# Designed miniproteins, single chains, continued (4): the designs that were tried, part 104

Each design is a single chain, and the fold is of that chain. pLDDT is the mean over its residues in the fold that is shown.

## One batch from the design tools (miniprotein)

Design m15593
Fold by ESMFold2-Fast:
Structure m15593 (fold): chain A 112 residues (1-112)
Amino acid sequence: MEKSREVAREIGREFREITAGADAVEAEAKKNKDEELAKLYAQALRGDQEAAKKLVDYYVERGRYRLAASLALFFGVDQDYIDRLLAIARRAGDDHAIALLERARANLAKRK
């Protein structure tokens, strides 16, 4: 049985799902020469939670709920903001976005 290979594939898939939104934002900023989008992305990468939330809101306003959810998971936005996004994703019926946001919520619940 290929248990180690299966685990490596699942870990790779999880990282790909987490980073997919960030990769898409970088590509979009470069393609459209959107300096404000590029600035928000750079600030969010440095741990600016307000910039991360503005970036997520940008994609929510455009109906791109899966990308917004992926970014929320990637940047580790706060619990209250995730709960707001979950309500929006549930209203939109996007099961993939809901799954990503539930994962983001679970990650925040882990205390050390």
Scores: mean pLDDT 72

Design m15594
Fold by ESMFold2-Fast:
Structure m15594 (fold): chain A 73 residues (1-73)
Amino acid sequence: LSAEEAAELLREAAARLADPAASIGLLTVAQMVREGRLSVEEAAEVVRRMAEVAPLSPEDRALLLETAEKIRA
């Protein structure tokens, strides 16, 4: 997966998240991937960790985990 493809997937997931803080978090990760400050692998780990530690609904948590998995593929 290219950095552009990963960033677009992150932006799409951010639009679907109910939690505003998690949405802003994904948009930040997308920007960092575009800027080359995070690799695609690093971005996937950040998203997975966000799902693990953030106080999220089961729906938002599932979306973050699915997004991390898609980025790794």
Scores: mean pLDDT 84

Design m15595
Fold by ESMFold2-Fast:
Order: structure tokens, then C-alpha cells, then sequence
Structure m15595 (fold): chain A 99 residues (1-99)
């Protein structure tokens, strides 16, 4: 179930990035991060290699966390993005524990 856990982390990353765009629609770096996470998700969905899926999901999580950190600098609602970062952190921890 490492592939399933990887997909759940990717779903959480996409959710967080979409939340950031709801708060600040004009952030090009968030849109770019979302496109990259969606690309990685498609690769993981087609993957039969659990180790590759985990590695790619963790890369997507790092990309998402960087975008959220930057988005917090320009939003009036940084707490909402802090919550999303926390949720991603929980899934990263779980995925590392399952590995």
C-alpha cells in the first residue's frame, strides 16, 4: 500500500496548492507547483514500483511546502496555509514510517 499512501500524500499536496490559489489567485509559482504535482501524480498512478512512487510523492511534498511557504509571505491568511503544511507533514511522516 505504499503506492496508495503516496497517492494520498499527492492528493493532500494538490489540495493545499488549490487552497493557496483560492487565497491568492495570481501566484504563478503555485500554479506551476500544482501542474508539476499533477504530473507526478499521473506517473505514480501508472507506477508498479513502490520505492519510485514514495520518492516522487516526497519530491512533490517538498515542492508543495516550498510553494506554501512563499504563499504565506503574500497572504493575509497564513494560518490556513500553516494547517495545510501540517497535514502534509503528517502524511510525509506516515509514508516514511510505512517505508
Amino acid sequence: DLIEASLRLLDEAERALRRALELVPDLEFVREALREVERIREEVERSTDAEEAVRKALEAAELTLRALERAKEVTDEPLELEIEEGLIGIWVGLLKLLK
Scores: mean pLDDT 83

Design m15596
Fold by ESMFold2-Fast:
Structure m15596 (fold): chain A 77 residues (1-77)
Amino acid sequence: MDSRMSSLSDQVKTLIDNADTYLKNGDYKKASDYYNKASDLMFEIASLIPDPGIRQQMIDSANDYKNKSKELDNKAK
């Protein structure tokens, strides 16, 4: 197991957990910011994945969180 990838994965989980908490509290702006940070970190993880299929799955997931972040940012405005 890649220790760097494991560490980044733990950070993504923490960011998503924080985003979910802010979302439940109605803080759409903070929820958006945390999902955006999680997405950015997921793109970093994707760059460390040697398998192109698994890498693409990570990129797709990162894009999903990026889109969720944008939707919540629009709700905050």
Scores: mean pLDDT 84

Design m15597
Fold by ESMFold2-Fast:
Structure m15597 (fold): chain A 57 residues (1-57)
Amino acid sequence: STMTRIFNSLTADLPDDVRSDLDRQFQDSQNRPTNSILHQIGVIIRAIGQRIDQSFS
């Protein structure tokens, strides 16, 4: 899906531990019976935040 492609692109260069945690959260969001798209967007926003943090830290 488009969401999976965006997520994978955002997390490709993150540290393994951060990426693993985000991968778990993203899989959990995909398995939600309702509002899974909104939960997936939430995880993507967190991934963007982690990329910004890595740039400054």
Scores: mean pLDDT 77

Design m15598
Fold by ESMFold2-Fast:
Structure m15598 (fold): chain A 88 residues (1-88)
Amino acid sequence: MLAERIREEALRRLVAEGVPREEAERIAELVGEAARAVEEQAKKLGLEVTPENFSEVAAEVAEKMSEEERERIRRLVGEAEEAYRAAV
């Protein structure tokens, strides 16, 4: 649920910045997947995630998560960054 809200907000921002809709949707999907991974790890650690504290929780989750999950999130963020750079 929170990951979906982050995805929708990312899509709105990208479209407002002039990123083509198709590319904006792809980038937003990658951002949403990364946010979902963070949310799932936070739940395993007993941490409450809200839109306001997402950045702080993400930092704590990154410190505590497995190397496999950390690498997965890095790849999702990297793909989103590459797609953004290609679209701008």
Scores: mean pLDDT 77

Design m15599
Fold by ESMFold2-Fast:
Structure m15599 (fold): chain A 100 residues (1-100)
Amino acid sequence: SLEEIQRRAAEELKERLKEILIEKLGLSEEEAERIIKAMEEMFRNGANEKAAELGKLAEKVGEGEGREYLIKAIAEAAGISEEQAKAFVEALEILDEERK
């Protein structure tokens, strides 16, 4: 039941990202849900491979321009605004720091 473990991990990740978007980044519950739903839809529709490629590229470029490129790429792939994509990236950065 590796799939059940992965599904549970994804649900826990989703709930924590929602909490970070609302509590630490000051988004409304509605806006946080909209961002999360857009990201879920993007991954479901097979954009995850392209998103992974863009993530690897951003890591190699480093801070600054690489981060802005990732935000724009996520916005285009998920069909959300660059501001919403930036909030999602900031939530991921906060989550990563909490996991260290």
Scores: mean pLDDT 73

Design m15600
Fold by ESMFold2-Fast:
Structure m15600 (fold): chain A 85 residues (1-85)
Amino acid sequence: SKELLLKLIGLLLDLIGLVEELKLLVEKHPDNEKLHELLKEAEKLFEEAVKAFKEEKDEEKALKIAEEALEKARELLKEAKKIAE
């Protein structure tokens, strides 16, 4: 379905936004090893979502993988913001 594909693209764009926000926190605190670790975890989640988009033939499964990756990335950003306080 084109509608499911557009939803999946939207989730990938949201995930990119979260990774970029986390990159900005790392740039502000370059010596904070924990922030670098959280960024690496968020980048891996993005890679998993992109892989699901490219390789998963079941659009609903791909959507679920992207949704779970986005949820985990939101938790990582929340932790990063607390560390950056």
Scores: mean pLDDT 86

Design m15601
Fold by ESMFold2-Fast:
Structure m15601 (fold): chain A 79 residues (1-79)
Amino acid sequence: SAMEQELFNEAGRAMDEYVKAVAAGVELSEEQRARYVELLRRVAELYEEEARREKDKRKRLAYEIVAKLYRGIAEAVEK
């Protein structure tokens, strides 16, 4: 959906900001880091919801894998 695409776009922009700040040696605030973690977790939740609705076993597994990847990235950023 358009709402899902916008969330993905926002998460991507946030990750680009994170990478650029780290590369420039700029320390991100706890608030900015928390925002990035929240966006990544929201993306993971969307894929988890899609997996719960999906009846095709192969597609369900794909959604579950992508959700786990986004949760893993969020955990890495939070540390």
Scores: mean pLDDT 79

Design m15602
Fold by ESMFold2-Fast:
Structure m15602 (fold): chain A 106 residues (1-106)
Amino acid sequence: EKSLSEKIEEAVEIGKRMAETRSLEEIRDALKAAEKELEENPSSQDAISAAVAASVAAIEKGDPELIEEALKLLEKVLEAVKKNYPNDEKAIKIIEEILEKAKEKL
């Protein structure tokens, strides 16, 4: 089984691929689905990974409204990781770096 940081690194690459292959509406739907899953299962590594992937896709796609939605979701992801995986410094750092990149694009 992969560590959370490994799953998040994989999710970043999945998100970049989604930005290339998915429409704005598909990415918005993915953000909504990931937010719901994270709210229902905040300790789930799969829920965290899906939220990271959808957020990265939104940021890479470059639509300002999607980037704002991704920022809100990533703040929730960071809270979930700090609460449930406080010792995974790599995962926290990756999420913080994605948040910084999103803020720079607004």
Scores: mean pLDDT 88

Design m15603
Fold by ESMFold2-Fast:
Structure m15603 (fold): chain A 75 residues (1-75)
Amino acid sequence: AEEKAKEFIEKARKALQEGNVDEALRYYGEAAIAYDKAGKPVESANLYTAGALIAVGEGRGDEARRVLKEVNEKL
């Protein structure tokens, strides 16, 4: 389960380097879900926070607000 999360994080990093922000946000979300399924809510929340910060940097405030609300509800 953790292996899957790490794989998605690497895909997210590659997508960011290629300028594919939407793809990177999708992979961060998939990694967060994988950590949550592995019983690692802190790691999951950290990835949601990272995704929210990237969304804010790209001017996607509505998406960032949604992600932060989900993190707050889990912790």
Scores: mean pLDDT 72

Design m15604
Fold by ESMFold2-Fast:
Structure m15604 (fold): chain A 61 residues (1-61)
Amino acid sequence: GAYAAGKGAALEAGAGEEGAEKAGRHSQDNDAVGAAKATQEGGTPDEKQAEGAGKAGLMLS
């Protein structure tokens, strides 16, 4: 889910374990809002979840 994607993206960006955990949780919290908007616009929650996780990882690098 969003947590795992956010954590993975942060680790790929060079964040430490604790930074990756925070990115995962932040991605999970933001996923609920992003999923609602994506559903309205015809996107799937998973697609926007992955996109949000990638952004979180980049911000930690």
Scores: mean pLDDT 60

Design m15605
Fold by ESMFold2-Fast:
Structure m15605 (fold): chain A 96 residues (1-96)
Amino acid sequence: SAIEAARAQAKTPEEAFDLLAANSDPATREEIELAKRSGRLAARLAALPEAEREAIEAAVAPLVAEAEEAARAGDEAKARELVREVLDRVEARLAA
Protein backbone atom coordinates (compact mmCIF):
# COMPACT_ATOMS: atom_id res chain seq x y z
CA SER A 1 0.00 0.00 0.00
CA ALA A 2 1.00 3.65 -0.28
CA ILE A 3 1.21 3.87 3.52
CA GLU A 4 3.50 0.82 3.71
CA ALA A 5 5.68 2.18 0.89
CA ALA A 6 5.97 5.55 2.69
CA ARG A 7 7.02 3.84 5.95
CA ALA A 8 9.59 1.75 4.08
CA GLN A 9 11.13 4.93 2.58
CA ALA A 10 11.29 6.81 5.91
CA LYS A 11 14.49 6.76 8.00
CA THR A 12 12.72 8.28 11.04
CA PRO A 13 9.16 8.31 12.45
CA GLU A 14 8.93 12.02 11.57
CA GLU A 15 9.81 11.32 7.90
CA ALA A 16 7.17 8.55 7.90
CA PHE A 17 4.54 11.06 9.07
CA ASP A 18 5.61 13.55 6.36
CA LEU A 19 5.30 10.90 3.63
CA LEU A 20 1.90 9.74 4.96
CA ALA A 21 0.61 13.34 5.07
CA ALA A 22 1.62 13.95 1.43
CA ASN A 23 -0.55 11.00 0.32
CA SER A 24 -3.56 11.50 2.64
CA ASP A 25 -6.85 13.41 2.62
CA PRO A 26 -7.05 16.74 4.54
CA ALA A 27 -8.64 15.26 7.69
CA THR A 28 -6.03 12.50 7.91
CA ARG A 29 -3.25 15.07 7.26
CA GLU A 30 -4.49 17.11 10.24
CA GLU A 31 -4.36 14.04 12.52
CA ILE A 32 -0.88 13.15 11.23
CA GLU A 33 0.32 16.73 11.88
CA LEU A 34 -1.02 16.62 15.46
CA ALA A 35 0.71 13.25 16.04
CA LYS A 36 3.98 14.66 14.61
CA ARG A 37 3.75 17.76 16.85
CA SER A 38 3.00 15.53 19.86
CA GLY A 39 6.12 13.43 19.13
CA ARG A 40 8.37 16.50 18.82
CA LEU A 41 7.03 17.97 22.08
CA ALA A 42 7.39 14.64 23.92
CA ALA A 43 11.07 14.52 22.89
CA ARG A 44 11.59 18.12 24.13
CA LEU A 45 9.83 17.34 27.43
CA ALA A 46 12.01 14.24 27.92
CA ALA A 47 15.11 16.48 27.68
CA LEU A 48 13.89 18.74 30.55
CA PRO A 49 14.61 18.30 34.28
CA GLU A 50 11.95 16.04 35.83
CA ALA A 51 10.41 18.78 38.01
CA GLU A 52 9.94 21.14 35.03
CA ARG A 53 8.44 18.33 32.90
CA GLU A 54 6.01 17.39 35.72
CA ALA A 55 4.94 21.04 36.13
CA ILE A 56 4.11 21.35 32.40
CA GLU A 57 2.25 17.99 32.41
CA ALA A 58 0.23 19.03 35.48
CA ALA A 59 -0.70 22.36 33.85
CA VAL A 60 -2.21 20.65 30.75
CA ALA A 61 -3.72 17.59 32.53
CA PRO A 62 -7.29 19.05 32.69
CA LEU A 63 -7.31 19.70 28.91
CA VAL A 64 -5.92 16.20 28.24
CA ALA A 65 -8.80 14.78 30.34
CA GLU A 66 -11.34 16.83 28.34
CA ALA A 67 -9.82 15.60 25.04
CA GLU A 68 -10.02 11.97 26.23
CA GLU A 69 -13.68 12.45 27.23
CA ALA A 70 -14.51 14.00 23.83
CA ALA A 71 -12.79 11.07 22.07
CA ARG A 72 -14.73 8.51 24.16
CA ALA A 73 -17.98 10.35 23.31
CA GLY A 74 -17.14 10.03 19.59
CA ASP A 75 -16.70 13.80 19.14
CA GLU A 76 -13.52 13.52 17.05
CA ALA A 77 -13.59 17.19 15.95
CA LYS A 78 -13.73 18.43 19.56
CA ALA A 79 -11.04 15.94 20.62
CA ARG A 80 -8.71 17.19 17.85
CA GLU A 81 -9.31 20.83 18.82
CA LEU A 82 -8.55 20.09 22.49
CA VAL A 83 -5.39 18.14 21.53
CA ARG A 84 -4.27 21.16 19.45
CA GLU A 85 -4.83 23.45 22.46
CA VAL A 86 -2.79 21.09 24.69
CA LEU A 87 0.08 21.15 22.17
CA ASP A 88 -0.10 24.96 21.88
CA ARG A 89 0.07 25.36 25.68
CA VAL A 90 3.00 22.93 25.99
CA GLU A 91 4.88 24.85 23.26
CA ALA A 92 4.18 28.16 25.07
CA ARG A 93 5.52 26.76 28.35
CA LEU A 94 8.65 25.42 26.62
CA ALA A 95 9.24 28.87 25.01
CA ALA A 96 9.06 30.63 28.39
Scores: mean pLDDT 73

Design m15606
Fold by ESMFold2-Fast:
Structure m15606 (fold): chain A 87 residues (1-87)
Amino acid sequence: SAESKKAREEAHAKLLAAAKEGKPAEVTLYETVDKSELGDLTPEEVLEAGKKYIAEQKAKGLILSGEFEVEEIGDKWKITYKLLVAA
C-alpha cells in the first residue's frame, strides 16, 4: 500500500543516516491485511504472531529490539512494527 511504501522509504532514509553516524535507528513499518486473508484469527492470535516475528528477527541479529501493535480497522488488521535496528 502507499502507507506501507512511505513507511519503508522513511525507514530506509533513517537507516542510511544512522549508518553514517554509526548509531542504531528506530524505524516504523506498517502492514495492512484483510481479515479474510488470515481466516478466523482472533486479535490475540494476531498479536502472538507479531511477537513471534519480532523474536525471530532479534534472534537473527536483524534488530536489537522491537515492539508491535495490532489495530482492527473495519475488515482489516493494521499491524505496526516499531524496530530498533543496528547501524
Scores: mean pLDDT 76

Design m15607
Fold by ESMFold2-Fast:
Structure m15607 (fold): chain A 75 residues (1-75)
Amino acid sequence: GGTFSLVEIANSPGVYAIKGEVDGQPLLGFVELDPETGQYRALVQAGDRTLNAVAPTLEALIATLEAAFDATYVA
């Protein structure tokens, strides 16, 4: 388990940095809105694991990351 948050990157609308820690491992990565598809994509590394997730909304992507990491999103 663990916690994470998303921080929108200045001057990059629809791009968020992931901040947090899961099971003692820092989360490294980002979430971005694909302007062509309207879908959100996450590319996240935790230790030696790399996760790639896609969802139709930011809320659905957050739920996917919570389930994948067994972690809690903190606003």
Scores: mean pLDDT 83

Design m15608
Fold by ESMFold2-Fast:
Structure m15608 (fold): chain A 72 residues (1-72)
Amino acid sequence: SMVQTIELRAPADRAETRRLLAEALRAAGFSPVAAEIAAQEAVDVLGARPGDTVTLRVDLERGRVEIEVRPG
């Protein structure tokens, strides 16, 4: 199984961070709904802030994404 790693630096806007994460997850093969849920979790639950690095590890075969937020 191929695990995809996606790294994004959070821009100044939380809404744009959510949008960019959702776009990256959809490009990686997630459904629009699953991508939006994962992006919302990164921003609203894990608290990704401007300048932070958000790392997504995507396992499509398992339907899993691991989200890591590192301070910038």
Scores: mean pLDDT 79

Design m15609
Fold by ESMFold2-Fast:
Structure m15609 (fold): chain A 73 residues (1-73)
Amino acid sequence: HMEELLENIRKKQKEIDELYKEAQEAVGELSRAYREAIRHADDPERVAELTAKAEEYQKRLDELIKKIKELNS
């Protein structure tokens, strides 16, 4: 039924919107970590810590992008 199909589309769009919000937060944290790493470029230990943190946010972003792609398939 067309009405059920439209409700399913709306539900998917809401799920996609939620994933985009989480992705925006992850991008913000990733950007912050790299910005701090650049600011502390003369401190290799601090750069390593911030890079590791950035890698964690990148993994989260990759998972969110994967889910968005699956919902758009």
Scores: mean pLDDT 83

Design m15610
Fold by ESMFold2-Fast:
Parts: structure tokens; C-alpha cells; sequence
Structure m15610 (fold): chain A 59 residues (1-59)
């Protein structure tokens, strides 16, 4: 169904965004940039919250 296709797209996009942020968090930690790490972790949390809300609206 179109609803299932939309949910799959949301999940795929969210997973890709989260993966990129996790890579950036790891890179910032290796560089000793704790401020950047914290900012990226906050972005990851916000993406999780936004995705949860969007999926609630889809189904």
C-alpha cells in the first residue's frame, strides 16, 4: 500500500541520517571535539523524536 511505501521511505531516510550523525559523532570524539560530539548527539535525538511523531501521523 502507499502508506507502507511512505513508512519505508521515512524509515530509510531516518536510518541514513542517523548513521551519518553516528559517524560524525565518532569522528568528533576521535578529534577530541567534545562540543561537536554533543551537538551531533542532540541532532540525533531530535531526529528520533521527529521521526516518531511523523510515523504516528502516518499510522
Amino acid sequence: SSMQEEIKRVIKKTVERARKLEEEIAAAEKQGNLDEKRKKQEELMKISEETDKEMQELS
Scores: mean pLDDT 79

Design m15611
Fold by ESMFold2-Fast:
Structure m15611 (fold): chain A 89 residues (1-89)
Amino acid sequence: SQREVQRILAQALVAMAKYAVTGDEEALREELKKLGFSEEQIDLIIEELRKTLKELSVEEIIAAIKELLKTLPEDIQAEALAELEKVLA
């Protein structure tokens, strides 16, 4: 369903935020695999995140991820933001 795709996107965005904060590529790869992403998709995501981290601060990346999460349904957004706050604590 569309809503399941939105939940997967929210969890992927949280995993990307964790990577921006921790630098833990292995944790990001494992989380994206659990969400059903292919190895090729994961490699592209990591490459783009690495490029973004060279140009933007971690704070700017987290702000962008929060804005993307706000475009999702309220219940999915609330769950994802709660997980993100645990990463930022």
Scores: mean pLDDT 86

Design m15612
Fold by ESMFold2-Fast:
Structure m15612 (fold): chain A 76 residues (1-76)
Amino acid sequence: SDEEVLARLLALLERDVERALKEFVARFSQLSVDVQLALAAALVPRVSERQRRALREFLLGQVPAEHHPAVEAIFA
């Protein structure tokens, strides 16, 4: 379920930010848009400025255009 996937990746983020970021990117296409946006919002304050820029570029390239306002809000 989305709840279980989100909880697992949030728990990983608390332990290992780098591994959480790698798992997020690796599994991205398997995640619902709701989980993608929730995890991106949780990752943004915990990653470096370089990783934050790369994550924004990645999300704008992968997420449907209708959700781009939500992506921009995460990085505002």
Scores: mean pLDDT 86

Design m15613
Fold by ESMFold2-Fast:
Structure m15613 (fold): chain A 87 residues (1-87)
Amino acid sequence: MGIEKLKKILDELLEKSDLPEEKKEEIRRLVEKIIKEIKESEFEIDEEFLKEFEELLTKYLNGEISLGELEVEVGVKIALELMKRSV
């Protein structure tokens, strides 16, 4: 269910955004890459991660961070949760 909730947040935020279609496709490609990493790592998406993802995507849509910064921040959150599971 976590991946479905993540996609729902993405779709809702993109529908509220006046971004050009090409920019929306760039964001969708980034999220598909993130989903692949989540599936490969057996990462469990919780409500806190979903809220942080929504906040980061909203910052990107408002022009506060770059697409690369969004990718790095989400990657760091996944890495920290995986480390928490190891020790």
Scores: mean pLDDT 76

Design m15614
Fold by ESMFold2-Fast:
Structure m15614 (fold): chain A 77 residues (1-77)
Amino acid sequence: SLASAGGLVRGALAFYESGDLEAAIRLLEALIREHPDSPLVPPARAVIDALRAGDEEAARRAVEELRKLARSLGVDV
C-alpha cells in the first residue's frame, strides 16, 4: 500500500538525516522489494545509487526528489 511504502520512505529519510546510511539503504531496498510498482521506486533507486557511490551532492539531490515526490503523493516526510 502507499501508506506502507510511505512509512519505509519516512524511515529511510530519518536514517539518512541521522547519518545511518546503511539503515537508509536497507529500508529503500525493502521499498523496492515489497512495492516494486510504486512511483517511489525510481527516486528510491537514485538515492541508493548515490549513497553507494559516496556522492554526497548526488545523494542530497536524490533525497530531495524522493521527498518531493513522496509529499506530492500525500506521504508525511
Scores: mean pLDDT 89

Design m15615
Fold by ESMFold2-Fast:
Order: C-alpha cells, then structure tokens, then sequence
Structure m15615 (fold): chain A 61 residues (1-61)
C-alpha cells in the first residue's frame, strides 16, 4: 500500500483513536491496515484523493 502525507496523517489519527479504544488488547497496526484496505476500492494498493477523503471522514467520526 502506497500512502501520501494526508493518508499517513489520517492513519496516525486512526492509530491514536484505536489506542484509546483498544489500548492493550488489539493489534492496532493490523486493525488500521484492515480499515485502509477497506477504503482502497480500486484494490491497487494506492489510495486515491477521494478514498483518502473518505478515510479522513471515517477517522473524524
């Protein structure tokens, strides 16, 4: 998966959220990767600007 700066920032916010919700019990990295892969609708391993925007909206929710 190839990520741009905005996608990396969104993933960092997601990581912080997962640390709060699942601090000791969850493989945070695996959960984040699963979410990112869910937003990669093209399946090409790269997030488009639209997919990045959707991920940011998800993180903000």
Amino acid sequence: LTLTGPAVAALQRLAERFSELFPADTDEGAAIRAVVEGFDTDGDGTLSPEEIAALEAFVDA
Scores: mean pLDDT 58

Design m15616
Fold by ESMFold2-Fast:
Structure m15616 (fold): chain A 87 residues (1-87)
Amino acid sequence: MEIEKLLRKAYAAYLRGDFFTARKLRSKAEQLAIKNKEYDKFMELSRKLREEYRKILEELGTKMDQAKSVEEINKARKEAAEKLEKL
């Protein structure tokens, strides 16, 4: 589903630290849901993806605390984003 795909990309962008792209993609998903009269489905998907995002963010936080370099932090963020997009 296109709405879910856009939301997954939005949360992945949040994990990468690209807040501008994340907000743009989330807004596009919401507008598409309103146009298609699927806003309730958008809300359910948002809640589900937010929970998946929260778990991945907690794992990322642990990895960042253990990181010894900026390169390790950037790698952890990239891996977290890819994991969320593939779910």
Scores: mean pLDDT 80

Design m15617
Fold by ESMFold2-Fast:
Structure m15617 (fold): chain A 91 residues (1-91)
Amino acid sequence: MKVTLEITRRDGSVEVGRAESEDEATLFTGVSIRVVAALDEVEEVRITIEGEDPEKARELGRQLEKAFRSLGLEASVEEREGRVIVTARRA
């Protein structure tokens, strides 16, 4: 499973990270640490999840959505072109 993380900061700068793992928990932890570290500067986070198992990709997306809402971000999950996309924005 592959994850692309895009963090847009309040100053308009964009950081892109990529990770690949067969373990959803590893990907969840890595993404969460990165977003938490940048939380005070975050305007928008976009996460694209790609994998051979659609159910695992959806579950990771739901876990990330829940985590970001718990951090005070407005988060949503959608599916496009065989990918799961999580978007989180500062309210």
Scores: mean pLDDT 85

Design m15618
Fold by ESMFold2-Fast:
Structure m15618 (fold): chain A 73 residues (1-73)
Amino acid sequence: SEEELKKAAEKDIKYAREVAERLRGQNPDMAERIEKLIKEAEELLKQGKYFDAIVVATLAIMLAALEERRLAA
């Protein structure tokens, strides 16, 4: 349902913001890139494009995960 997609998008955006905040002190350039994707996902959410918002938020989360893995190496 659209309601379930909206909740999923909101949850993914929230999580993306949490990981971006953790990276801000470690890699500001990557944090900025992730923040741009989060803003794009938020605009898609406002437009009712819930699936597109999920996709963009997921890309932000994946970029953060890759950077956290790089920093841990």
Scores: mean pLDDT 87

Design m15619
Fold by ESMFold2-Fast:
Structure m15619 (fold): chain A 99 residues (1-99)
Amino acid sequence: SMAAREAKLRRQVELLVEQLDETLAKILALDPSLQPYVNELKRRRDEAMSLPDLEEQVRRLTELNRQAAEILKVIREAQKDPSITPEQLEERIKEILEG
């Protein structure tokens, strides 16, 4: 039924939001200076959750989770490579958020 499909999609949205929030918390724990980018991802999360189509909400939140995971990976790589400047890290984060 439509109602059963909607309930499953709402559960997927809840799980994706929880996963995203956990990844964003990890980003801030590693680098608090990235608060502006975490705030941007939270704004995009809230925007995705306001969409009228639950399937589109799931698609958008899945992409945000992918972007957040890539940012976390880039931060970890930057912490191991002293040649990566804060400006270069921020540029890579901007590229992830644009793509």
Scores: mean pLDDT 90

Design m15620
Fold by ESMFold2-Fast:
Structure m15620 (fold): chain A 67 residues (1-67)
Amino acid sequence: GPSEEDLKGFASLPDEQRLEIAKALLELAHRTTDPEIKAELEKQVEQIRSLLSPESQAELDEFEAKL
């Protein structure tokens, strides 16, 4: 899973950039056929989600619903 250093790195990024990274990882998870890689990507998305603003969380949820 993501390290504490990775999570701190994401926390230092602008909210818009964190959202973009989360969307990219979520799209990769949706396209991945390997269940272990999919689970790892989904776990990373959830960790980044906890660092997003409420508005960015809502946008990520809308993006996920369209996948």
Scores: mean pLDDT 79

Design m15621
Fold by ESMFold2-Fast:
Structure m15621 (fold): chain A 87 residues (1-87)
Amino acid sequence: MERANAPIVGSEFSPDFERAIRTSLALMLAEIARRYAAKMTPEEQEALARRLAEVVGDDEEARRAALETLSEDPAAEPVLAAFREAL
């Protein structure tokens, strides 16, 4: 059902809001990786991948969104590989 878990932006501390923050942070980090991976050192790519894995935790939706974002650009492949290893 659509919109059943829509986040309430004016109300913090709800589970839906925390999930929305987690998903947004995961997408932001994945997008940063996608755009800047080619300018990163291998150590920076691994550090970003580990941070992304920490942000997604055991949330399947956030994990899927991050994987899809990273897979859209071949330049992000090193970060994508490190992220899969960190999961």
Scores: mean pLDDT 74

Design m15622
Fold by ESMFold2-Fast:
Structure m15622 (fold): chain A 104 residues (1-104)
Amino acid sequence: SMEEREKLVKEAINEASKRGVELAKKITDPKEIVDELDRHADELASRLAERFGLTPEEKEKLRNVLRRAIFTAVLASMDEEKRKAVVEEAAKRNDPFGKLYLLS
């Protein structure tokens, strides 16, 4: 159902945020952090896509939401200098959220 899908998406976003906090604690290299954002977002989006038979477009939109949740949690868990380095690395990779963060 749509209600079940919404609940599981919210749970996945919460899991994504927890994963982001752990990445910030374990990894110091900005490049490795950005690579891990993609890996974790892909994994979580794939699990939901299989469960609900999502289209490729729906899966990609969900992946982007999950990636943003991980990224936000990473940045919130870092000091200012580490945060800037991760944002700059994401922006160099044409990450829209990284670019938006640099503009704010």
Scores: mean pLDDT 81

Design m15623
Fold by ESMFold2-Fast:
Structure m15623 (fold): chain A 96 residues (1-96)
Amino acid sequence: SDAAAALERIDAVTEPTLERLPEEARPVAQATAYAQKAVAYTLLNDKKGAEEYAKKLEEILPGTGKKIGDYILAGKFEEAEKLFLEAVVPKAEAAA
């Protein structure tokens, strides 16, 4: 139930955030939303939903996104978070 509520909140927050950001900063916000949705679907045992958002994360974060997605699908959320922060912090800095 908490994971289902989280999916609704992610959608409600993502669109207004993307509208307020310059276009070059939007990929970082989208990557964050995709990672959060992949985690939520994994917690719901929705393998198809989790795999779909893991794939989107791979497409938006070339090189590291696949490994982050693989960790999420395996339930290794701490490892996924560490790699995600290492991948997106430099991109957010470059977009600022």
Scores: mean pLDDT 74

Design m15624
Fold by ESMFold2-Fast:
Structure m15624 (fold): chain A 93 residues (1-93)
Amino acid sequence: MVLSDAEIEARAAALRAAAPAQLDAAQQARLDELLPLLVEAARLAGLMERLGLSDEEQAALAERFEAEAPGDPAAIGELLREEVARLEERLKA
């Protein structure tokens, strides 16, 4: 199923709200780091579903992100935004 931007944002907010009250400062910083990445990843997944990308094409994109931004959420986030924009243009064509 494809998620709308509003649904993706709502799910990100729900994940933050569901976080345990016992999160220490380091855990909260990690959550803040990962939530934008999860939102963009969900957008990418929805676009891939709408375009009918194969599992092979999806795996190739995941491998590229691992190669270009291993363990760097900021760099991964930038790559996700770039790919989301690219697939949105492809969907509109």
Scores: mean pLDDT 69

Design m15625
Fold by ESMFold2-Fast:
Structure m15625 (fold): chain A 56 residues (1-56)
Amino acid sequence: MKKIDPSKLTKEQLEKIYKERVDELAKRMNATPEEKKEMYELFKKEVDRIYEALKA
């Protein structure tokens, strides 16, 4: 399956999915490199925050 349930994902798999989503969104929006970088940063920060909370 190309679409996997987020609840079953490892942090690494979730980050890969976020990257794919950002790439597709950036293509559709014809985003600049700086806009794409901001999108990646937001997703990475969100994923890290979730997994850090889980480790605690």
Scores: mean pLDDT 69

Design m15626
Fold by ESMFold2-Fast:
Structure m15626 (fold): chain A 99 residues (1-99)
Amino acid sequence: SSEEIRKELDERIINMARELAEKYGFPKEVIENITVDDVADWVSEALSLFDEETQERLLNGEEEAFELLRKRAENSDEETRFKYEIALESFKILKETLD
C-alpha cells in the first residue's frame, strides 16, 4: 500500500541520515533526534544551490544529475558536503523504493 511504502521510505531515510550524521561527527543526542522533516530541510537547502532544471532532474532520479551532485559534494566545505550527501542518498532511496 502507499502507506506501507511511505513508512519504508521514512525508515530508510532516517537510518541513512543518522549514519551520515555519525560519519560527520554529530553529537549522539542530535543523531537520535533526527526527523524526516530535518532531512527534508537539508535536502531543500542543497537543492536551492542548483537551478530549477537541475532540481527537476534530481527529483526524477537522473544519473547525470546525481553525478553533478556528487561532484559538488566532493568540492564543497564539510557543512555543505553533508547536505549534498544527504540529498544524493535521499534521491537514491526514493528512486530505489518508487521504481
Scores: mean pLDDT 85

Design m15627
Fold by ESMFold2-Fast:
Structure m15627 (fold): chain A 73 residues (1-73)
Amino acid sequence: TPKVQKAIELAQRAQQSDDPFVKAAGKRALELIQHALQLRKEGKPEWVVDALLLTAESEVIFAEMVAERRRQE
């Protein structure tokens, strides 16, 4: 699904970062995405899957924002 693909692309982009904090966030995001896909396979409610995907995306965005601010100092 487009939501899953977007989340995976964000997590993969973060893992390619030179910043260890962003790279770690990308790894955690990928684990959340894998967990969300497993829950979908088990027939869990769609809102739970969507919430985990949104959490993964937010983790990456937050880490990228923090890293950007550190680079400015």
Scores: mean pLDDT 84

